# Designs tried in a protein design run: designed miniproteins, single chains, continued (4). Part 77

Each design is a single chain, and the fold is of that chain. pLDDT is the mean over its residues in the fold that is shown.

## One batch from the design tools (miniprotein)

Design m14846
Fold by ESMFold2-Fast:
Structure m14846 (fold): chain A 55 residues (1-55)
Amino acid sequence: SEERRKRVEELRKNYEKSLEFAKKQGTLTDEQIEIAKKVGEFLIRLEEARLAAEE
């Protein structure tokens, strides 16, 4: 559903903002952040599929 997609998109944005914050604080390197972004995208896709299964 469109509502589900909007919620997933919000989760993605929040995750990316968290990574930007971690980079700004120096907690993660640029390379680690790029890897974390790819892992996060995969996890978000899994969450999207899980939400679809609940419908």
Scores: mean pLDDT 78

Design m14847
Fold by ESMFold2-Fast:
Structure m14847 (fold): chain A 62 residues (1-62)
Amino acid sequence: SEEEIIQKLIKLLEEILSKETDPRIKEVLQKTIAELKKAKSVEEAFEILQRGGGEIADLLRE
C-alpha cells in the first residue's frame, strides 16, 4: 500500500538522520521527515524527497 511505502521511506530517513553530524543536513532531513508524515500519496512523497535531496546536494557542494 502507499502508506506502507511512505512509512518505509520515513524509517530510512530517520536511520540516516541518526548517523548525520552536520546540523544543516539534520535540519533538512527533519523537515523532509515531517513533510513525509503529512504526505497523502507516493507521488507527493517522492516530490518531497526530491526537494530535500536537492537541498542536501546544494549543502554538500559548499
Scores: mean pLDDT 87

Design m14848
Fold by ESMFold2-Fast:
Structure m14848 (fold): chain A 81 residues (1-81)
Amino acid sequence: MEEKIEEYKKRIAEDPNDAEAYAKLGAALYERGELEEAEEYADKAAAIQRAQGKKISPLTLELLIKLGIEKIKEGVEKVTK
């Protein structure tokens, strides 16, 4: 995962409109438990795709859904604890 994260960061640095690189970086960060950073990159990927008139990719949608579920879970834990 570490090598892939650096590869995606390099792609973003070379092309800040590479929505796929943002989505893949977000997915890698989600797997590491870096939920806040993962959400930032997932949101950026969706924003770039939308700005280009493209449909949001399945990877970006899946990542946003997973991040949304984690927020709901954390909210429930805070209320029930």
Scores: mean pLDDT 76

Design m14849
Fold by ESMFold2-Fast:
Structure m14849 (fold): chain A 118 residues (1-118)
Amino acid sequence: ALEAARAAAVAAGGAEGGASARAFAERRGLPPEEVARLEAEGYLIGEFWGRARFLVEHGGLPPEEAARLAAREAAVRALRLAEEHRDSDPAYARGAEAVRRQLLEALGLSEEELREAA
């Protein structure tokens, strides 16, 4: 039940974020590679918000702690997505890599700390 609720909240956030980013890029007439990059960014940001909300509402964590944990999980997810798509969709992989870099800077984390979490 809790794992299903977690999966639903994360998936809903990711799907919404990715769809919104895609729609924005398509309305702007951006090339397919830019659409893919922005979709990856939107998906990861959406998953972050879904996870943070779940941790507050169901985990009872303070918002600041929930946000930090969700951001750390999103950075690990971004690393995996970048690696998974490196050869098949390099533009999507670049979007995931951009999110990873931004989250490392925002959290004050090193790449070594992220690799230990992955």
Scores: mean pLDDT 76

Design m14850
Fold by ESMFold2-Fast:
Structure m14850 (fold): chain A 64 residues (1-64)
Amino acid sequence: MMTVKEAVRKLMEEHGVPNIEKATDELLEEVARRAGLDPDADAATLSSGQFAGLVALVEEALAK
């Protein structure tokens, strides 16, 4: 089972975020909460809209 936290980490890795190995649970939980998601939820329950919201937040973070 992949949690939302694990899905966020995977998205960050796939988008080439530097130092992803330093991402803490707190950081991953913050990103998930900003997307309006429960970080401990099963990522398989995410709707396409919720997943798109996560991707948009990661991309916005990478733009800075």
Scores: mean pLDDT 71

Design m14851
Fold by ESMFold2-Fast:
Structure m14851 (fold): chain A 57 residues (1-57)
Amino acid sequence: MRLYRILRDIRSAMNPPRVLRAGEVVTPEQLGEALGIPASLAVKLALKEGVIEEVAP
């Protein structure tokens, strides 16, 4: 399973708000849930924005 480290706090615009803190290690599913979009899309967008990094196994 691939894991990703949060580099910057991510706050969801959804209600109730979801917050992922910088320094946390998350799954794609957790990232997708926080952003309210599919996990695969959430990972692609967050990597493009530089707000997450892939954790080496």
Scores: mean pLDDT 75

Design m14852
Fold by ESMFold2-Fast:
Structure m14852 (fold): chain A 68 residues (1-68)
Amino acid sequence: SMMEKLRKELEELRRSLGDLRRTIGVLREQIAAETDPAERARLEGQLGTLEEARGLIEKKAKEVEKKL
């Protein structure tokens, strides 16, 4: 059914979001420990990309939740 498909999609989005939040947490710790300014800037760029991806997944999850 459409409802079962949406539930599965929501579960997958929630798992992806959990994994992404953990990765962001680790990356933030790496940035805090990084002493090389050039490497820190590179890591901050990666963090920005991951934060954007997190926002998109959160938005998608909310849209799926509204359909349930």
Scores: mean pLDDT 89

Design m14853
Fold by ESMFold2-Fast:
Structure m14853 (fold): chain A 65 residues (1-65)
Amino acid sequence: MSVAERLRELIDRYEAGELSSEELLEEALRLAREHGLSLEQLYQLIAAIHRERHPDAEAAPIRAP
């Protein structure tokens, strides 16, 4: 539960330009390790959250806010 909320916050900060892609990845990896998520589960959550915010974005979601 709270890990997904924290991931949403990290992605929001990344989309707002407060975090670099490298910082986002590092913080997301720490969250995954702290909560016992596999890398695959982490990436699935990140992808799902990004799709929800940009469902029709091009193949470059980082570029399109």
Scores: mean pLDDT 71

Design m14854
Fold by ESMFold2-Fast:
Structure m14854 (fold): chain A 60 residues (1-60)
Amino acid sequence: MEILVEAVEDYTGKNPNELSLKKGDLLLVKEVVDDYYWLVRNLKTGEEGLVPKSVLGDAS
């Protein structure tokens, strides 16, 4: 089951596999990679990448 989350703060990706986010962006969780990073899709841009779970909140 895919989970909808929201960016709770701005984030700038630091490497090519990370996604940059704006506060309030809606994201679909594709995979929980580890305890620190989740693979998400930004619903506004259609881009996918890794982000720290600390910048994500539940949107539902």
Scores: mean pLDDT 78

Design m14856
Fold by ESMFold2-Fast:
Structure m14856 (fold): chain A 120 residues (1-120)
Amino acid sequence: ELAAALERAVEHLGKAGEALAAGDLEAAIEHLEKAREALRRAIEAARGDPEVRAALEEALRHVEEAIEALRAGDVEAAADHLLAALAHLAQAALLAGDDATARRAAEVAVAFERALGRAD
């Protein structure tokens, strides 16, 4: 259950990032809402692991702040919150022993930063 919820969260955060880079704010919000739902399921599945749960709760907070930023038209704030959500989700995956999902979250973050012209 936890691994599947983490995978769904990364998938939807990735699609939200692609939509943001394309200027499709409606699609970005839809995917962030799906990521929020997946993170809520992951938090419930992580009930017995306080460290994993704390990292997932931070990821959820950033997803919620990204949705609010987009509704206010603040694309830059939404992008920063999306990157923060991916970082906390990667940490949660590592703590849960899900190295594959942690690597995927990092790859999604790098691809999103490159799409925004923020690559090192």
Scores: mean pLDDT 88

Design m14857
Fold by ESMFold2-Fast:
Structure m14857 (fold): chain A 59 residues (1-59)
Amino acid sequence: EEKELQEYGGKAMEAAEAGDIETARKYGEEAAKSKDKLASEGAKRLTEGLIAEAEARLA
């Protein structure tokens, strides 16, 4: 159950750290699709935070 969310969340984080914002967003959305309620909210918030941090560092 949580395995899928953890896998996609981890990949989103790795992509964001590498500066691949598109891939980070894609994996974040996949995590959200795995669990509609709490995971959708958490994955979206986490992905947006990671992207914001990556963009701030690249700016």
Scores: mean pLDDT 67

Design m14858
Fold by ESMFold2-Fast:
Structure m14858 (fold): chain A 81 residues (1-81)
Amino acid sequence: GREALEEAERLALEGGRAAHEGDYARAAELLREAARLLREHREEVVEWLVEQGLSREEAEAAVEEAIARAEKEAEILEEKA
């Protein structure tokens, strides 16, 4: 849960840095990787967020939103690459 979320956040930050440096292909790959980790560990991340005080519905929505955002950002960056 927590470790997967922290790793996904780290990858998203590295993706942002790569995009700032003009490496759009690498930025897209890093964001795709972040989305994949969240999908693979979805249930564990949801459970950890529930332990942090979110409802299960809120936790599920938060994870889906994070995945969708990362995938959308990757698509935009891929168009620039």
Scores: mean pLDDT 86

Design m14859
Fold by ESMFold2-Fast:
Structure m14859 (fold): chain A 59 residues (1-59)
Amino acid sequence: MLEEVKKRVLEAVKRWKDAGEPPTLEEVASMVKAAANRYGLKISDEEARKIAEEILKEV
């Protein structure tokens, strides 16, 4: 489930970057938290931020 959250957010971040509007770390972190909530996952703001950093390094 967490890998699926990362994959979906990564795809969204890549689309925004390709459009010339790369999202900030804060914006990616809130996308991660929202996606996790849709899967019923409880994650902290710190965990969401860490995942966001990993995603931004992959784009």
Scores: mean pLDDT 81

Design m14860
Fold by ESMFold2-Fast:
Structure m14860 (fold): chain A 66 residues (1-66)
Amino acid sequence: MVTLTASGANASGITAAALKIIGDGGIAKVQVGENTTITAEGLSKEQAEEVGRTIESSGGKVEVSI
């Protein structure tokens, strides 16, 4: 099971990442505050890497735990 956590992405990047996670059958959790964070669960390693690239392309930082 792969968990991905990211921060610092713009609103369009968070939206694109959330849609990708849901489309892959995963669970997306978005916490809005001083920093907006997104956490993904239930993804394969390849799916998590694709989501990570989406977030990084919008200026975000990504951490992946296996």
Scores: mean pLDDT 77

Design m14861
Fold by ESMFold2-Fast:
Structure m14861 (fold): chain A 58 residues (1-58)
Amino acid sequence: APLTPEQQRLAELDVEAAKRASERIKKEADNLTPDEFAAFTVEIGEELRRWIAERRAA
């Protein structure tokens, strides 16, 4: 079934968020220790949740 415009917008936000996370993780993975990478992953998760929430609220 085709997505409604709002469902499509939310799906596009989720895809964009995943792309942003993937690119940031790839960029930093080679530069961080495992402990630093764990902390960075938590930070990225929080930033993405905020980024998605702001755009879903708009």
Scores: mean pLDDT 73

Design m14864
Fold by ESMFold2-Fast:
Structure m14864 (fold): chain A 59 residues (1-59)
Amino acid sequence: SAEEYYEKGVEYFKQGKYDEAEKYLLQALHLDPEYEKAREALAKLAESLGNLKGAQQIR
């Protein structure tokens, strides 16, 4: 189910496995395109990746 893929994506996100988190969250949206929690999780994932790169660029 979409919820199961969402939960897997969140667990990978907690582990810092962002590529796996993205794949599972996209699978959740593939099963239920209106699954708001998966869309929000993908937005948070994108923000986290942006913040990680920003921190790496701080001198």
Scores: mean pLDDT 76

Design m14865
Fold by ESMFold2-Fast:
Structure m14865 (fold): chain A 80 residues (1-80)
Amino acid sequence: SILDELERLLQEAEGLYNELVSLNAPKEDIREALLHLAEITLLYMQALFNDLSDEQKEALLTRAREHVARIKEILEKVKS
């Protein structure tokens, strides 16, 4: 389901964030990743607690994917 996909993206984002912390990434990069993780959490909660259409849930899923991609970019930069 779309909700299961949002939960998967949230778990992926948490894993990426934890990797940044374990690498002792710069504080600014950790903070930026945490803000993206917080946004994914809010999108997941919005999908979980509101009577949204599948189309509205797909829009939240698209936004969640963008936030995950941003965390991946931060991690790639830190590893460079």
Scores: mean pLDDT 89

Design m14866
Fold by ESMFold2-Fast:
Structure m14866 (fold): chain A 81 residues (1-81)
Amino acid sequence: SAVELLEQLREEIEGKSVEEIIELLEKKARELEDVDPELAKLLRQIVDSIKEAKARGLSDEEIRRSTLGMLELAIRELKEA
């Protein structure tokens, strides 16, 4: 399920660099493009947010926290649908 995938991504993000997080999410978005295009779009939006935060000079810790918050919000929205 989408919820299960997002929960797994939350766990995988812990201990990863920002570059590794971007690579992971972009890879998952590509894999999902034909299977779940809405989830793929969501992951691409999260990647765009990470890239913007990095461009603003946020620390890896701040970016990870923000990314976890975005995933948690997405999980909550999917559970309410």
Scores: mean pLDDT 84

Design m14867
Fold by ESMFold2-Fast:
Structure m14867 (fold): chain A 55 residues (1-55)
Amino acid sequence: SIEQLLSELPPVDALFIRAVRNGDDNLLEELLNKFPDLPEKDRAIILKLLGKPAS
């Protein structure tokens, strides 16, 4: 199953995939809060998905 596949990924990658697939803005905000060391590229994508500026 996809859940089993996602369990093999790092937690941040698994949450990102779940949030994007489900359109869950709350999970996207949780990623920013719990993983502040996200690569700037990935952080910018999450901010754009939330409708926030990347700066």
Scores: mean pLDDT 72

Design m14868
Fold by ESMFold2-Fast:
Structure m14868 (fold): chain A 73 residues (1-73)
Amino acid sequence: KKEEAQKLLEKGKEAYDAGNYKEAYKYYKEALKLDPEDEEIRANYRAAAAKLVTEEGDKEAMEELKKISEEES
């Protein structure tokens, strides 16, 4: 389960580096479902969500980013 989360994290990073922020966000979201306490996955998920909000106005990503911020606080 955690090993699968790390594979998804790696795929997300590849997508993010390619400028495919929506695909990166999807991979990071799947990784978080498998390992919700992994700080690296959380950080990358927040970064991809922020990119989708600023670049594409993605409402779902905006709501998820708010939830993560509230949960951490």
Scores: mean pLDDT 75

Design m14869
Fold by ESMFold2-Fast:
Structure m14869 (fold): chain A 56 residues (1-56)
Amino acid sequence: MPEWEVKLKKALDALQPRTVAQAEQIVSELDVPPEDVERLLALAREWIEERRRKEE
């Protein structure tokens, strides 16, 4: 994974956001390049969905 994706996953694991809005806020805090923001937002949204499904 690119370094930004690794940093995002670590932040998500540490902060454990429960909503898409919280996950998007974490992406904003990472100060990533603008071109990568949309990709990381998609990953953050997928992380929330995966977490919800895994708990089910």
Scores: mean pLDDT 75

Design m14870
Fold by ESMFold2-Fast:
Structure m14870 (fold): chain A 65 residues (1-65)
Amino acid sequence: SARFEEAVALIQKAVEYFKKGDYEKAKELLEEAIALLETEDPSDPRVRAALREARELLEEVKSKL
């Protein structure tokens, strides 16, 4: 879905900001991506994988703030 594709793009952008050390921007993008993914079907393995990736990266980002 378009929302799933947008969420994946937000995660990729968050990874880029994380690599640059911009943890505040990475956090903002990950929270937006998670909100979008939470509107998707939780039984979809692609949705579950993206949510897991976003949540794990968000925990790492929070450890840097």
Scores: mean pLDDT 88

Design m14871
Fold by ESMFold2-Fast:
Structure m14871 (fold): chain A 83 residues (1-83)
Amino acid sequence: GPLVEEALAAGRAGDRARVDEFLAQLKSPDPEVQEAAAYAIGLAGDPRGLKALEEALKSPDPRVQRAAKIAINRIKADPRVEP
């Protein structure tokens, strides 16, 4: 949906100033908002998002779980984050 598309665009731009907004959105009761935020954090590659993404893995929504897992794997593959 449009929320996912906007979040992906912001993440691809590497807008780390907006990472705190995406971290707040991971706590949204709306799974579409949570999914969009997880992808955006993953694309931004910000390790500050790791704890929030690990909490998102506990979501009952499989789309949110998948987005969080992809984001965590992407961030951990970044050479700036120790394995």
Scores: mean pLDDT 72

Design m14872
Fold by ESMFold2-Fast:
Structure m14872 (fold): chain A 55 residues (1-55)
Amino acid sequence: SAGEEKAKELIKEAIEKKYDVKEMKEVGRQVMEALGGDEKKALRVYIEAAEEVDA
């Protein structure tokens, strides 16, 4: 849960600040580290974060 919360915050910040592709790749690496390399969880958290930013 703590890892998911951190990953979601990192993704939301990257979207809100309009990070470029290079910066987004770095965020992706940090997200994967926070989630223990769980790709399925990373995709779910990314979708949730993007939806929350768009709300």
Scores: mean pLDDT 81

Design m14873
Fold by ESMFold2-Fast:
Structure m14873 (fold): chain A 56 residues (1-56)
Amino acid sequence: MLEEVEITPESIEERIKEAEKWAEEHKEEYKKLVPNFKGPTDEEVRKAVEEIVKKK
């Protein structure tokens, strides 16, 4: 395979949708871990993940 890459905006959207679907199953864990928080900074995300995982 030389360069058989099929990366289109549609393909990326489907990936996000799949991740969202999978995250729905793991709502408490991965939904919050998803980098699509649209708000918190990288540091905040790491802190929240650490607190959630560590605390549990």
Scores: mean pLDDT 56

Design m14874
Fold by ESMFold2-Fast:
Structure m14874 (fold): chain A 103 residues (1-103)
Amino acid sequence: ATLSAPIDKSAAINAWVLEQPGKEPRVIAAINVKTGDTAILPEFRGHLSVSQEGDTMHLSGDFPASATGNYRFAWSKSDRYIVGLPESELDGLGEPVAVTGTV
């Protein structure tokens, strides 16, 4: 499966936040706009990957049950490492996209 969102080029980092029932929403994947460097929350490495194609950011792979929930595209004006941080550390959030155990 693949989630796609347009990159906010005014931000330093573009990211995906995962929201799950009973859990604090957290950044699970990020891309640095200047360098193209990507980061994934360690528990999802090997299951999910981040890539950029033109002006679009993709989050792709197998979505295990631990990775199902609502995904929000997000951005930060700071280029610091944000994976694993709560959504309150971000400068903006997009609309939620539901990912269930069915593809």
Scores: mean pLDDT 78

Design m14875
Fold by ESMFold2-Fast:
Structure m14875 (fold): chain A 100 residues (1-100)
Amino acid sequence: PRKERLLKEAEELEKKGDEYFSQGDYKTAGNYYFTAGLLYEQAGDYEKAAESFEKAANMYDKAGLKRQAAIAYRHAARSYEKLGDTEKAEEMRKKADEAL
């Protein structure tokens, strides 16, 4: 897939996540943010991927979905590592451990 197509699709999924978050549907919001993160990662936009995975993790935490939150934090950590942000990566790993 083309980078521009992936970025556009990811942005649309983020907007859907924002809509469900505003409705208090944290599980669905988390799912949309997580999928957006995967598309940003595939496009090589690790900054947007990290942001989206962190948003997903926060949504899963609000929903009480501890395992999904931990998975999303680990994805955020990996994206921060690719971005060179070792401190943020370590922070996300600690949050993943705390979620379980």
Scores: mean pLDDT 89

Design m14876
Fold by ESMFold2-Fast:
Structure m14876 (fold): chain A 109 residues (1-109)
Amino acid sequence: GKKISKPILELNLEEFTLYLSKHNPKIAAVYPKLDEEKQQQLLEHTKAFHLAMSFVTQQKDVSIEEVEQALETLEQEVLFLKELGLEQEAAVTEKLLKRAKEKLEEVKQ
């Protein structure tokens, strides 16, 4: 989609469905087949991904506690994506996770 009226971190499940249709058609195709708990989990994983990305691109743009929580969530996302057969998406998340962990260690030193 050309415009999102809200930041990814503020999206509800309905807005997230539209987001996925525009930005990740493969996940959008699987999303309606997931139970509501897994749909919520995928939304939380997507929010954690964007938060970690903001941290690696803009140092101190996010609190250390929020980053630590996001990294824990992203470790769960890697396993979830692999279970869905989304190995390419899992690899992208693993790469972000490594970069964010390295940057977090630098900030804590």
Scores: mean pLDDT 73

Design m14877
Fold by ESMFold2-Fast:
Structure m14877 (fold): chain A 73 residues (1-73)
Amino acid sequence: SLVEELKRGLESAKRYAEWARAQGDEETARLFEELAKTYEEMIKAVEEGDYQKFEELRKKADELDRQATARLR
């Protein structure tokens, strides 16, 4: 389900944030923490049936993911 996919994304973002913080990379950790928060908000939007809010959050998550993953390379 979409919610299960978002939960997997949330857990992945949390793990990357913890990893980055352990490496002393506070900026990368912050980006993954913001991504995790965005996934939590997306899950809530889906559960509430707010598809307009979901699309806005999806665009935000895509941008945060691009910024965060660029810092890992």
Scores: mean pLDDT 87

Design m14878
Fold by ESMFold2-Fast:
Structure m14878 (fold): chain A 60 residues (1-60)
Amino acid sequence: MKEKEERVVEAAVELAIERVGGRVTAREVADRAGVSQKTASRIMKKHFDEILRRVLEALE
């Protein structure tokens, strides 16, 4: 995975873990990863399965 894509994926995973009862938005992920909201949204859609896998692993 490219470094920028990895930063977005990791930020999404961290926010999802912090918000187990709430929604994570592309804007929040973009802010944490240091990218635009459009870039965060694109990468989150592309790597949805990887994000889900990491969240599930972190909850084990």
Scores: mean pLDDT 77

Design m14879
Fold by ESMFold2-Fast:
Parts: C-alpha cells; structure tokens; sequence
Structure m14879 (fold): chain A 55 residues (1-55)
C-alpha cells in the first residue's frame, strides 16, 4: 500500500475522534470548544479531500 493510503486512513481516524468530541461539547453547551473542534475538523476534511485527489 502507498504512504498516501496510510495518510488518508490516519486523517479519517482523527476526524472520527474529533467528531465524537464535538458531539460531547455540543451536549454540554460548550460553544468555545464546539467552535475550535469544528474549525479543526473542517481543516482535516479539506486535507483529506486533497489527499484523495492524489490517488
């Protein structure tokens, strides 16, 4: 397998973990943490899209 596929899988795992944390922060009404997590998730999703375009 290419190093690119491994990077894609790593980013996908990171997004999944952060999305669970986002749900917890939303449930607690922690608006500041929600904003920070959403920004990080959005950046990782953009990175994932660019990685997939290189396949």
Amino acid sequence: SSSLQAQIEQVERQIAVLEERLKEAEAKGDTATVAELQETIDRLKEQLKKLKEQL
Scores: mean pLDDT 87

Design m14881
Fold by ESMFold2-Fast:
Structure m14881 (fold): chain A 91 residues (1-91)
Amino acid sequence: SKEAEEAARRALELSQRASKLATEAIKMGNKKLGLEGNMKAGVAAVAAGVALTLSRKGADPEEALEIAKRGVELGEEGLELGKKAVEEAKK
C-alpha cells in the first residue's frame, strides 16, 4: 500500500541517519553505543526493504505496513542511540 511504502521510506531515511551518527561515534571512540545504534539501523533497513518488496508485489498490505512501522521504530531507536553515543564521546 502507499502508506506502507511511505513508512518503509521513512524507516530507510532513519536507518541512514542512524548509521551516520553510529559511524561518527565509533570514530570518536564510543564503539559500544555506536555498534548498538548501527545494528538497529541495519535491522531497520532490512525491515524497510522487506516492506517495500511486499508493497510492490501487492502481497499482504497489513503485514507490509506492520513491518514498515517496526522498521520506523528501530530506525528511531538507532537514531536516538547514535545521538547519545556522539554526545557521550564529546565529553
Scores: mean pLDDT 86

Design m14882
Fold by ESMFold2-Fast:
Structure m14882 (fold): chain A 55 residues (1-55)
Amino acid sequence: SLKEELRKLVFEEAELTLKYLLAKLRGDEEEVERLQREIEELTEREKKLLEELKA
């Protein structure tokens, strides 16, 4: 269901955000840049699913 897909994306975003913060603390610039891009992609998918739920 769309609600289950949204929940999965929200939890994945939380995990990626944690990894992102840890990478920033370590000074791992490559990991930070990669994780930032992945978070942006997940946020885009969340927006689309939210639009479908409103319909």
Scores: mean pLDDT 81

